Designed miniproteins, single chains, continued (4). Designs and how they scored, part 9

Each design is a single chain, and the fold is of that chain. pLDDT is the mean over its residues in the fold that is shown.

## One batch from the design tools (miniprotein)

Design m12298
Fold by ESMFold2-Fast:
Structure m12298 (fold): chain A 92 residues (1-92)
Amino acid sequence: SEEELEAEILLTLARMQIATLLIADKNGVFDVEEAKRVAENILRLAKELYERGHLDLVRQILEDVREAAEKSKNPELRKLFKETADEIERLA
């Protein structure tokens, strides 16, 4: 359905935002203020999926963010991912 396709697009966009932060860090172009904006986008996408009733997709974003936090060697990025995961978890 169109609704299922839209939900898949929102999940994909959230995953792209997570990848953007990891790629920026890996390439030495990590900026805390830009990263905060990207993290807010991840949270916004998770909230939209929650409001649409796609709880399983919200959980997938939460798992992806938690995994990114564990894999990141940058303390600022780890903290940002952990804070973002906590906010997503509060949606339930």
Scores: mean pLDDT 89

Design m12299
Fold by ESMFold2-Fast:
Structure m12299 (fold): chain A 94 residues (1-94)
Amino acid sequence: SPLMDALLAAIDAETDRALAEGLFDRELNLERVAVANARAFVENEELFIELMRKAGATEEQIEEVRRLLDEFRRDPSKAPEVARRLGEILNQIR
């Protein structure tokens, strides 16, 4: 969907910008990118879930995303793992 494509493109652009500034200089900046992505998804969970459904995401993929966001809410130190897995799921849908 055009709205989902625009939203994911905006997230990808911000992630790419943060990675370009930090990934090649310091691996520590991957954690900041991961936290920012996980936080954005938590703040907008229902919007992201609805956009994922419109894009053809399976209920299994949606349940995994909700589980990962719940993991992040319970333990923010898991942000790098959560963000990595969210990216993998989104790449499968796009």
Scores: mean pLDDT 66

Design m12300
Fold by ESMFold2-Fast:
Structure m12300 (fold): chain A 65 residues (1-65)
Amino acid sequence: GPKVALGYGKTQEEASEAGVKAKETYGFDAGVGLGNVSREEAEKIAEELRKLTDAEVVVVSLEEA
C-alpha cells in the first residue's frame, strides 16, 4: 500500500506543513495534515487508516519532519 506522512499540530497550517515536509524529506507517496489534534489523537487516526487502506502511516510533528 502507499506510504503516507500524517502531520499533526495545533493548527491545520502547521499540521499540513509537517506532512508535506516529511513527504519531501523521506520520499513518501503522500503528505497530509490533521490540525488541532494531539499526537495521541493523530496516532489513533493513523491506526484506522492502516486498517482501511493498507497504507503505512507515519505520524510527524513539524519538529520531526
Scores: mean pLDDT 83

Design m12301
Fold by ESMFold2-Fast:
Structure m12301 (fold): chain A 54 residues (1-54)
Amino acid sequence: SLEDQLKAAEEKLKEAKEELKRLKEEGASVTVIVGAELRVIGYEIQIELLKKKL
């Protein structure tokens, strides 16, 4: 269902945000950090699109 897809996307966003925080704390390169930031943005966009379909 769309609600199940939304829940899954919210969990993926949480994991992506935790990974971004970890990479910043470990001193990962700027390129790696930017990649992780784009992943977070991608999940945020997916969640907003799913919410519009509910």
Scores: mean pLDDT 87

Design m12302
Fold by ESMFold2-Fast:
Structure m12302 (fold): chain A 56 residues (1-56)
Amino acid sequence: MEELKQLIDEAKKNPEEFAKKLAEAIRSGDTEAVKLGLEIAKENPEVAKAIQKALE
């Protein structure tokens, strides 16, 4: 729970870096990292937009 808040803060500070790490996790098959990244994106539209750009 506090871990998720920490990740959200980090994603908001550096959405491009976070999106890049999530894209790498998707390519490597790290399903747990992908799941957490999608949960963060659902609550934070700025992060979702960065992830969408990284996957294009």
Scores: mean pLDDT 74

Design m12303
Fold by ESMFold2-Fast:
Structure m12303 (fold): chain A 67 residues (1-67)
Amino acid sequence: SLPDEAEVLRALADMYLALGDILEKKGNYEEAASVYRKAAELYEQAGDHDAAEVMRKKAEELISKAK
């Protein structure tokens, strides 16, 4: 059976989260922030508002750090 739309969106968000974590560890803060924002939008669309908020906060902190 095909996964539902929310399951696919969460899986994509998890992939962006993993990429963001790698970029943050490497010190590429601007790119990591962009990737975390994409993860936040996907979690929001999937109905995972708590995960979306965590990702938005993380992106904001990294944008501040990149300046």
Scores: mean pLDDT 85

Design m12304
Fold by ESMFold2-Fast:
Structure m12304 (fold): chain A 70 residues (1-70)
Amino acid sequence: AADEAAARGAAAAEEAAGEEAGRWVLQSKMYADKKGGPEAAERAAEGAAAAKRDGGWQGTLSVAGGSRLS
């Protein structure tokens, strides 16, 4: 049913957002751990989580793949 599709879409979006947030935190921690050590990894993880909550994950994606490629 259409209502089932809408509910599934919302659930999938939440799950995808959760997975993206997890990947942001994990990748940020791995990167910072290699480069700066545990303190940098902790800071990067906090920053990534905060950015995701404020929609920063979408903005970061736009910067990386949308308006400009570094």
Scores: mean pLDDT 54

Design m12305
Fold by ESMFold2-Fast:
Structure m12305 (fold): chain A 87 residues (1-87)
Amino acid sequence: DAAAAREAGAEAAAVARAAVAAAPPGAAQAAGVAIAGVGAAVQLVLEGRGGDAAFAAVAAGALAAARALADGDGEAAVAAAEAGGAA
């Protein structure tokens, strides 16, 4: 539902911010993709679509991308964000 969607988006945003702060130079593209995924999830919540499967996929992809970026794996971060966006 919208509340669960907001919680998922907030967690994704917090992880993405931590990942960006810890990211080495050169991870900027992966960080940008993760942040864009969080933005897309937030937009779906604002449109009242927070319960949609598309929102769940985007939020999960953004969270996975942010976590991968925190681990220094920019390729995994981009792949996770793209998979979420494709749903």
Scores: mean pLDDT 60

Design m12306
Fold by ESMFold2-Fast:
Structure m12306 (fold): chain A 77 residues (1-77)
Amino acid sequence: MVTSAVQTAPLTLVLSGTDLGPDGARIVVLHQGVDVGTGKVSGNTAVVELKKPLPDGAVLDIYSNGKSLGTVTLTVV
C-alpha cells in the first residue's frame, strides 16, 4: 500500500509505502482519472516524473504494474 506522496519539486513526486512491487516495477499515477506521471519502484519508495505540477491536497490513484495500490493525498513542499 502507498502511505505518503510528496511533491518535492514541480515535476517530481516521491511515493513511500509497503509492498509497492518489485524493484523496477512501473508506477502510474492518476489524478481525476488522468495519467499525470510515471515512475519506478525502489524498495519502499518510488520516484515519479510528473507531467505538470499538482495542487496540494490532490487525491491520487496509484498503480503498480496495473495493480491498484489505493489512493493517497498529495503534500507539496
Scores: mean pLDDT 84

Design m12307
Fold by ESMFold2-Fast:
Structure m12307 (fold): chain A 43 residues (1-43)
Amino acid sequence: KKEIEEKGKKTYEALQKLFEARRRGAPADVIRELEKKLNEAAK
């Protein structure tokens, strides 16, 4: 459960950064970088 909790925190942080970037209208390359980080955190 602790490993799942740690993954959840990393995934949440990555997701929050992605939503923040989309809300600010960040360039497509920045959005792609954040999507990559989110996918890696969710593994």
Scores: mean pLDDT 76

Design m12308
Fold by ESMFold2-Fast:
Structure m12308 (fold): chain A 55 residues (1-55)
Amino acid sequence: MSEEEREALKEDLISNGLSEEEAEELVRRLEQATSQSEAEFNAVMREVLQAAHAG
Protein backbone atom coordinates (compact mmCIF):
# COMPACT_ATOMS: atom_id res chain seq x y z
CA MET A 1 0.00 0.00 0.00
CA SER A 2 1.32 3.44 -0.89
CA GLU A 3 1.70 6.21 1.72
CA GLU A 4 -1.00 8.22 -0.11
CA GLU A 5 -3.44 5.27 -0.03
CA ARG A 6 -2.63 4.65 3.64
CA GLU A 7 -3.37 8.27 4.61
CA ALA A 8 -6.58 8.31 2.54
CA LEU A 9 -7.85 5.13 4.24
CA LYS A 10 -6.89 6.44 7.70
CA GLU A 11 -8.76 9.72 7.08
CA ASP A 12 -11.83 7.82 5.83
CA LEU A 13 -11.88 5.63 8.95
CA ILE A 14 -11.55 8.68 11.24
CA SER A 15 -14.43 10.40 9.39
CA ASN A 16 -16.54 7.28 10.07
CA GLY A 17 -16.06 7.62 13.83
CA LEU A 18 -12.83 5.76 14.59
CA SER A 19 -10.17 7.40 16.72
CA GLU A 20 -6.79 8.24 15.18
CA GLU A 21 -5.25 5.31 17.10
CA GLU A 22 -7.94 2.84 15.95
CA ALA A 23 -7.61 4.01 12.33
CA GLU A 24 -3.80 3.70 12.44
CA GLU A 25 -4.07 0.18 13.91
CA LEU A 26 -6.54 -0.99 11.23
CA VAL A 27 -4.36 0.44 8.44
CA ARG A 28 -1.31 -1.32 9.92
CA ARG A 29 -3.22 -4.61 10.12
CA LEU A 30 -4.35 -4.20 6.50
CA GLU A 31 -0.76 -3.57 5.32
CA GLN A 32 0.45 -6.63 7.24
CA ALA A 33 -2.40 -8.75 5.82
CA THR A 34 -1.55 -7.56 2.29
CA SER A 35 2.00 -8.89 2.80
CA GLN A 36 0.77 -12.27 4.13
CA SER A 37 -2.13 -13.47 1.94
CA GLU A 38 -5.13 -12.40 -0.12
CA ALA A 39 -7.46 -14.19 2.33
CA GLU A 40 -6.13 -12.20 5.31
CA PHE A 41 -6.35 -8.97 3.28
CA ASN A 42 -10.00 -9.70 2.42
CA ALA A 43 -10.82 -10.53 6.06
CA VAL A 44 -9.36 -7.22 7.36
CA MET A 45 -10.98 -5.28 4.50
CA ARG A 46 -14.35 -6.78 5.47
CA GLU A 47 -13.85 -5.50 9.04
CA VAL A 48 -13.01 -2.03 7.67
CA LEU A 49 -16.13 -2.00 5.47
CA GLN A 50 -18.34 -3.17 8.35
CA ALA A 51 -16.98 -0.35 10.54
CA ALA A 52 -17.77 2.15 7.76
CA HIS A 53 -21.31 0.76 7.26
CA ALA A 54 -22.09 0.53 11.01
CA GLY A 55 -21.97 4.33 11.37
Scores: mean pLDDT 73

Design m12309
Fold by ESMFold2-Fast:
Structure m12309 (fold): chain A 50 residues (1-50)
Amino acid sequence: AANAAGAEAFVAQDYDAAVAAYRQALAADPNNADARLMLAHSLERKAQLA
């Protein structure tokens, strides 16, 4: 599942992969609150590193 892939990427600090995985999860289920929260968190981490 895209949520599991996103969580693994986030833990590995691969925020690009995490963003991609959570975006896929939201494309499949736009009401997935966990994916929305984790996508925002991953994007925030990318912004801090850029």
Scores: mean pLDDT 77

Design m12310
Fold by ESMFold2-Fast:
Structure m12310 (fold): chain A 77 residues (1-77)
Amino acid sequence: MEEYEKLGEKYYAQGQKAEAEGDKKKAIELYKKSAFYYEKAENYEKAIEALEKALALDPNDEATKRRLEYAKKLLEE
């Protein structure tokens, strides 16, 4: 759905800006929000990109790690 993809793109861009500004906590939240909308759009490639960005900033986030593995599995199926 076009609306969900646009929201995914918006939050991903905001996440990149927050990361560039050194606001790691805000970047993580925005990347996770981006992934949520890409998942709703069934764009698993972009959801994986957003989840990998969030996990790179917070490697011990088990919930994000599980979401990433599920998105990868859906992309392979």
Scores: mean pLDDT 86

Design m12311
Fold by ESMFold2-Fast:
Formats: sequence, structure tokens, C-alpha cells
Structure m12311 (fold): chain A 90 residues (1-90)
Amino acid sequence: SAAERARAIELIDETIAKLKAAKTKEEALAIIAETAAELSKSSDPRVQALADYLRAVGAEMEKLSDAEAEALVDDLIDALRGFRALLASE
């Protein structure tokens, strides 16, 4: 629904802001996990696909060094901006 997409866009915007403010890998992992849990409540398959993507990113980040995790967070922010644009286009 339009309301579910609007909520997903709000969560994406909040998540980008939180990820930019995160100082540690542990903070980034917590943000990713919380966002994935909230997005997974949506009945929209694109929003659920984003939740699954975030869980996969979190699992990979756990295996990485702090420096590699920082680079992955930057890539994730760019990916989230892309998902936001796709959701907003409808």
C-alpha cells in the first residue's frame, strides 16, 4: 500500500541518518538488524526484499574488519538511496 511504502521510505531515511552517525561496527550492525526487523513487517514484496538484503549485509559485516565494515556501510547507504528512489517512483 502507499502507506506501507511511505513508512518504508521514512525508515530508510532514518536508517541512512543513523548509519552516518554510527561510530562502530557494532552500532552499524544494531541499526541494520533493527531496520530489517521493522521492514519485514511490511506486506510489500519489495520492502520484504530490502529486509532480506539488510540481513544478508549484516551477516557479511559480522565477518569483516572494522575498516572493511566502514567501507560496506558507505556502499549500503548508496544502496539504500537507490531503494528509496525505487519506492518513491510509485
Scores: mean pLDDT 87

Design m12312
Fold by ESMFold2-Fast:
Structure m12312 (fold): chain A 60 residues (1-60)
Amino acid sequence: SDEEKLTKKFVEIAKKYPEPLSYQERIEIYKELLKLANDPETREILESYIKAAEKLLQRE
């Protein structure tokens, strides 16, 4: 599924960051995935994740 592919790619990119991932690091990974995504549904999901993470970051 596209969700499974997205999860796999997230894990691959996340390897370059220390754990646990900060919201800022998650935003960076989502932006990298967005550059690679050609499917509009996948792009919408990634943009939603970025917006959600940015809102949480603003509360801190």
Scores: mean pLDDT 74

Design m12313
Fold by ESMFold2-Fast:
Structure m12313 (fold): chain A 102 residues (1-102)
Amino acid sequence: SKLLEAERYLAQGKYDEAIKLAEEVIKENPDDARALTVLGDAYLKKGEYEKAIEYFEKAIEIDPDSVNAATAYRILAEAYEKMGDFEKADEYRKKVDEISKK
């Protein structure tokens, strides 16, 4: 599938190719949380933190179970830290710690 190919490109560090395929998936299925997660991760790795945050927050809102909560919170913490929002970064790190202890 296009989504599986997008994930493969993401794993290979081919972020622009991953974005193109994931965008094609969400054009047909806007609520595809897995495709939104691919977009978030690709933009994070490209240093586009604002876009990464937007896509990850959409993905967890649509389907929290399709995005491991600890992984999503860890990624959001990294993105906010890179943007200089240390308060939000710390908040999400604490959420990761809370999940890991339960």
Scores: mean pLDDT 80

Design m12314
Fold by ESMFold2-Fast:
Structure m12314 (fold): chain A 100 residues (1-100)
Amino acid sequence: EVLELAREFLEKNTPESLKPTIDDLVALIEELRALRAQPVRDERKEAILFTAIGLLVAAISFEVAQEKGLEEANKFAQKITEIVRAALEGDVEKLEELLK
């Protein structure tokens, strides 16, 4: 549910050409959420996945900047950061609020 909401936001606000990158981002968010839910935490693997998520967010924001300009890219970067955080926390209510 949280991942479907995050995907819908990303697909609606990015070019169709970024769909594979969005698919990768959503998959990494899902993997990190699953990892964080484990009784024994693998902090090294969590750090690697979190870094990979940040790199994909930066790549998506860069492509938005190329197509829509820096101002739109900055607004998108702020919004995607909030969406990713809410998705990682499993905060459905916050995601629904952000997607209105």
Scores: mean pLDDT 79

Design m12315
Fold by ESMFold2-Fast:
Structure m12315 (fold): chain A 113 residues (1-113)
Amino acid sequence: MELLEQVKKAVEEFIEASNRALDEARARGLAPPDGATTTITVEVNGKKATITFRVVDGRYELVDLKVDSEEAAKKLIETLKLFVEMARRGALLPEGDLVVNDETLEGLRRGIA
């Protein structure tokens, strides 16, 4: 699969998993309100990939996606796959800006291992 198709698939899986976690959180009174925004930035060799999600009408939606390099795109795919695994375990996206580096990814892997 070409890199663009891999990015699209990772984003689709992430939105689906996050919306399932959101439905579970809503049942517990923990759901973020409409307008809650999460921006994930990954950095590789001075290049960035940034993805922004917002809760719109009770569901996460993709707002923006910017990719500066193939390496940053691959790191973003890896990051989204880890968040999908966490969301399948009921974890919600934190609101605000999240910068992901190798130490952050290792921390996420330990949290789901």
Scores: mean pLDDT 79

Design m12316
Fold by ESMFold2-Fast:
Structure m12316 (fold): chain A 65 residues (1-65)
Amino acid sequence: MEATKQAAVDIMAVELEIKGGEFVGAKGKEYTIAVPSEDEEVIEEAERFKKFAEELGFKAVIELK
């Protein structure tokens, strides 16, 4: 089950990068995402990713540029 959860989170991470998020760190079950502070749409997508990842037992930290 862990491998399946990891794959799901990784797919969501790639989608967030396509939308304008930048993954500046990934360590075990923790992700760090940099987003432009003035881009509300990218911030909203990053918050959705954070919620999804946390529901699966991962952690996401959002950093504003």
Scores: mean pLDDT 74

Design m12317
Fold by ESMFold2-Fast:
Structure m12317 (fold): chain A 68 residues (1-68)
Amino acid sequence: SAREHLEELYEEYKDDPRFEVERIGEDELRITSKGSVEELIGLALRIIGDYPDLEVSVEGDTIIVRAK
């Protein structure tokens, strides 16, 4: 489910030193780059490709990932 995919993403990236990961309720993650916009864009493209049940928005140094 979309919520399980959000939990998987949170667990995968929560300890990654490149990113700050915040859970906003049950249906949203906020992932902020600590240095590289290129790595953030790469992550956004990966999520779009691997998780078709999630919506991705990119704003500056931050990705907003939501359940559809």
Scores: mean pLDDT 83

Design m12318
Fold by ESMFold2-Fast:
Structure m12318 (fold): chain A 74 residues (1-74)
Amino acid sequence: VEELEKFLEEQLPKAVEEIMKMEEIVGGSTPLNQELAERLRKAKEAGDRKEIEEILKEYAEKLLKKYKEELEKK
C-alpha cells in the first residue's frame, strides 16, 4: 500500500509532467487530455497502479504520434 502511494506521489507526477510538456509541443487541445484526466483520477482513487501505468503508456503513444505528425506538417 505505502509503495503504491509513494509511486503515485513521486513517479506519477513526473510522468504526467513529461506528458504535459509533449502536449505543449503539440500545441493542440487533444480530446485525450480530458479523458486522460478523468481516467487517471478514477484509477488514482482506486489505487490501481497497473491501470495508471497503462493509461499513461497509451496516452504517451498517442501523444508522440501526434507530436511527430505536427513536426512533419511544419
Scores: mean pLDDT 63

Design m12319
Fold by ESMFold2-Fast:
Structure m12319 (fold): chain A 94 residues (1-94)
Amino acid sequence: NRQRLLQLMDQSISIGNQLQSVYNDPNSSQQQLQQQFQTLQTTVHQAVIVAQQTLSSDDYQQVGDLMSQGLDAARQGNFDDALDYFRQARQIVQ
């Protein structure tokens, strides 16, 4: 379902923005960062599953690669790169 996929991508972007805010807040705990990252990871995995069911093989491969690169960038603290990857994936779907 394309609408569900876009919704999960928008959630991934939203969580990524929240993670960036938590990361840049000196009052944020390591536990808050880990919790937000786990939420992002779960949402990205759900988006990849829905992409496989919704998209052509070529689009699924591109979207899957971009979403995975976004998750890896977020894991490294590169949130601007993570958000750019998620937005690129969303552009393929819309």
Scores: mean pLDDT 88

Design m12320
Fold by ESMFold2-Fast:
Structure m12320 (fold): chain A 75 residues (1-75)
Amino acid sequence: MLKEGEELVKKGEELKKQGNYEEAAKLYLEAAKLYEGVDPRLAREARGKAIESYVLAGNEEKARELQEEIEREIG
């Protein structure tokens, strides 16, 4: 699970370097799902990377949705 999440983050980073921000965000979200219940810190970090990638892709709506999800979990 953790190793699979790390591989997804690495693939997301490569896609981000290529300017494929939307696909990078999707991989970061998959990594976050793998980290859920196992490592909440890594799950939040992966969701943060997905938010940044959606903003770079111009998908501010999805970025806002993810930000609200994080705030709900902290409260």
Scores: mean pLDDT 80

Design m12321
Fold by ESMFold2-Fast:
Structure m12321 (fold): chain A 79 residues (1-79)
Amino acid sequence: KEKEAEELAEKTYERALELGREKGLSEEEAERAARLAGEYVKAYELGDYDKMLELKQEINGLPEKALEAAVEAIKETLS
């Protein structure tokens, strides 16, 4: 389950990077959005609700396009 959570997080990270680049984010902005999205998916898969709340707050603090990239990647991976 830990390994599957990490694999799903990596997939989310890659997708968020792709979406961030498509939205015209800098590499640093895209990487931050991707990292937060991946960590959120890992916490979700492991049932770590406290970590999910912490990461949700960080994601909500991102600039609009970075937030969109992170949220879209999470939705595609978990739905």
Scores: mean pLDDT 85

Design m12322
Fold by ESMFold2-Fast:
Structure m12322 (fold): chain A 56 residues (1-56)
Amino acid sequence: SALAEAARAADPAAAERLRAGVESGDDQTANHAGARLAVAAGGPAAEALYRELVAS
């Protein structure tokens, strides 16, 4: 989605950490990365990326 792409563009490092946290089941890493993405790109963009990663 355009929102998920905006999150990746705003903080690529936090987006990668979110992916790693989701894939490994590390809720602490995922939550921390999600919070950083929400600061960088807004809550809706961070949530869109999270949902996209969980659906994969």
Scores: mean pLDDT 85

Design m12324
Fold by ESMFold2-Fast:
Structure m12324 (fold): chain A 74 residues (1-74)
Amino acid sequence: SMAEEEAQRHLAEGIRAYKAGNYEEAVKHFRRAIELAPEGSPLRAQALALLGVAYEDMGKTEEAQKLFAEADRL
């Protein structure tokens, strides 16, 4: 679907931003990927996990833990 394709693009842009150390930009892209990805999809789980990693690097440990827990649910 177009929404899944857009989610994949945001995931890729978020990963690019994360690798560049642009954590705030990565968070924006990962959040958009989560919004667009179907609930229960592997794509949504991946976006949640990557948002968690970005939050850990930003010192947001509690938010990161919630995201990892959500990513592990199907």
Scores: mean pLDDT 89

Design m12325
Fold by ESMFold2-Fast:
Structure m12325 (fold): chain A 59 residues (1-59)
Amino acid sequence: SEIEELKKKIEELKEKIKTLEEILATSTDPVILLVAKKELERVKKELEELEKKLKELEK
């Protein structure tokens, strides 16, 4: 179902956020830090949009 697929995507994005936050906490490479920051912003925005869609579908 669309709800199940959406929940799976949300969980995957949450795991990506954890990984990116670990990279930001442990990495000393400026290029890796810049890329990770940009990716984290993208993933957080995508998560926000998917969570909003899930709330609309569960009404």
Scores: mean pLDDT 84

Design m12326
Fold by ESMFold2-Fast:
Structure m12326 (fold): chain A 57 residues (1-57)
Amino acid sequence: SDEEIAKSIADGEKLIEELPSAAAGLYRELGRFYESLGRYDEAAKYYEKALALDPSI
């Protein structure tokens, strides 16, 4: 059970890494959205996630 849970988490993270362009685009869009709301801390987190997946952003 614990081993299966750890595997499911790892598989989910791999899916995000395997779809970097799509995930990066979504994180960048969320960053812009939070920035427009004045939530700069949240915006920064999403921009960092986008850059981690696609450094060209």
Scores: mean pLDDT 72

Design m12327
Fold by ESMFold2-Fast:
Order: structure tokens, then sequence, then C-alpha cells
Structure m12327 (fold): chain A 55 residues (1-55)
């Protein structure tokens, strides 16, 4: 949804990368999610929360 696309734009990654990161974050795999997004664990967590709320 629009939240996934917005999160991807904010982080400078693809929407597919955000979707994969959301799955990793749901499993508690914060370091892997951050690596996928090329950001800090906190930024990955924020992106996943935004995307999940709108998707």
Amino acid sequence: GPGLELAARELGVSPEAVRRAIELLREGRYDEAARVLGVSREQARNAARLAEALD
C-alpha cells in the first residue's frame, strides 16, 4: 500500500526490500532487517511499523 512505498522512498530502498524487512522484523531479526534496508535498527523498525499500519 501507500505506506510501503512511502517507507521505501524515505529509506532510499525498493518496496520489495521494505516488505522483506517487515517479515524479518516480525521474527525479531532486527539486524538482518537493518542490513536489507541499509539503515539502523531503529529506522528499520519505524519503516516496518509505518508499512504495516497502512498495508
Scores: mean pLDDT 74

Design m12328
Fold by ESMFold2-Fast:
Structure m12328 (fold): chain A 48 residues (1-48)
Amino acid sequence: MEEEKKLAEETQKLFDEIEKLRANYDSPEAIEKIGELTRKLRELAEKA
């Protein structure tokens, strides 16, 4: 039960993190993080 919620929350968390970083492109580090998070999101979406 909680396992399903954990996956959903992880996915949502990644979405939120990406949006936050996109809104605050203050450093190259943010850009790299966005790329990494986007990659993770794609992996989860494809597996779903």
Scores: mean pLDDT 72

Design m12329
Fold by ESMFold2-Fast:
Structure m12329 (fold): chain A 72 residues (1-72)
Amino acid sequence: SMELLEEIEKILNSEKSVSEETKKKILDALRKGDFETAQNLLLSLYLKGKISEESFNKLAKLIKEMYEERKK
């Protein structure tokens, strides 16, 4: 949903080390229903230390909720 996308965008915007290009790629992937690309980008950010574990866990949960919503 758009509300889930807005929540994801807010969390990404709270992370100062995430580039605008990477934020756009994640959000565009989610808008297209490309959850694999979005999850892979998120994992890459976490492994590179660009986001906190708290933000990673929140984002992973929200992306999973979007996936389940779109699967129906």
Scores: mean pLDDT 84

Design m12330
Fold by ESMFold2-Fast:
Structure m12330 (fold): chain A 72 residues (1-72)
Amino acid sequence: APQRLSPEEFERVRKIVEEEAKKLGITDLKVLEAWVDDGTLLFRAETSAPDADLVKVVNLANKKAKEEGIKG
């Protein structure tokens, strides 16, 4: 089931996602919503980036979130 993030956890997730996006050259990605479902970080974002780059961001953000102990 989707688990709500605290405001502090949301800010950490937003930072992780946007930092990983910037590493891939995506400078316009804005996280609108984030949640954890079955141990997987999910988020809604606005960006002009192509889907192939977004898949990379999702994978890197999930790896980083697990390294930082974000569980939802």
Scores: mean pLDDT 77

Design m12331
Fold by ESMFold2-Fast:
Structure m12331 (fold): chain A 82 residues (1-82)
Amino acid sequence: MLEEEMAKKIEEAARLKEEGKYEEAAKKLEEAIELAEKIDSPAAEAAVVEAKYELGKVLEKLGKTEEGQKLIDEARAAREAA
């Protein structure tokens, strides 16, 4: 199921981040966000917020600080609205 594939990609991204493979982690997080946006559920909406926050932090590690900060700000705003 798409929700299981989304969760698997988020888990793979977390592992890659722990290994310092930030470019690969960013790719997996982007794939997870794309899958989550196709799923109309509260769990998928929460997963998009978490994945955007993690992607933002990974992008900052890659030197894409403006792109990373934007995603972190979006995720924080979504969490505060909930």
Scores: mean pLDDT 80

Design m12332
Fold by ESMFold2-Fast:
Structure m12332 (fold): chain A 60 residues (1-60)
Amino acid sequence: MSNEELAEEAKRLVEEALRKGLISEEKAKHIIDTIEKLLEEGNVVGLKVAVHEVRKVVES
């Protein structure tokens, strides 16, 4: 996965969590802002962690 693909997957999972009522709109915005920052910094590890953490919320 490219950094852009990791960011897109993380954002998709945030949108799914928000749609399912698992997180607030404010929390979703903060997570998305963090993903954008990680993408701008080229932080591959941070993006992978973000995907993993949001996926855990959606799959729980």
Scores: mean pLDDT 82

Design m12333
Fold by ESMFold2-Fast:
Structure m12333 (fold): chain A 74 residues (1-74)
Amino acid sequence: MSVEEALERMRKLVEEARAKYQAGTLTLADLDRISAEFERLLLEHWQDLTPEQRAEFVELAKELVAIRNAVLAA
């Protein structure tokens, strides 16, 4: 998997989490799966990222954390 493919995959994971959260269908199992895959992709590719790509990945991570915190607070 290239860095570009990893970024696209991570974006799609956050989009899935957001869409399911908005629909009220996001389960803890979905959240655990999405978070685990997201973290794995980030850790695997972190050293190969440009500063701009790192900034994008950090913003995606922040969005996922915000969704997770919202689910856990409900």
Scores: mean pLDDT 82

Design m12334
Fold by ESMFold2-Fast:
Structure m12334 (fold): chain A 72 residues (1-72)
Amino acid sequence: NILKAVGHVIRGIGAYLDGDHEEAARSYLEAARLLAEEGDNEAAAKVLERGIALTTDPAAIAELRAELERVR
């Protein structure tokens, strides 16, 4: 559901504003997975690129990059 993916993006923005960059990156990863499941690989890639830009956690970056490679 694209609306559910949008909900995860909004949650990610909220977490980022609260200074919880780890939760922000995780929310972006979930949003991208939902978009890819709906077949919108272009939107999924854009969300993943945003998530990568927002995180400094190597494990989170690795997960986001792996998903980005899968949808491209």
Scores: mean pLDDT 76

Design m12335
Fold by ESMFold2-Fast:
Structure m12335 (fold): chain A 55 residues (1-55)
Amino acid sequence: MSRLELELSKLSIEELEELIAKVEEAIQQFGDDPEMVAMLEQVKAMAERVLAEKK
């Protein structure tokens, strides 16, 4: 588990769902920055994986 995955595992299900929603909004807002979008997609993927493990 990466350090980011470990930190995300400390969040509740509700906090992870809120984070995913915020990241999706950020992707739409910063869609003209491919490096930012790639980073946000990575964070979203990790948060979704941690959320699935908690369910």
Scores: mean pLDDT 79

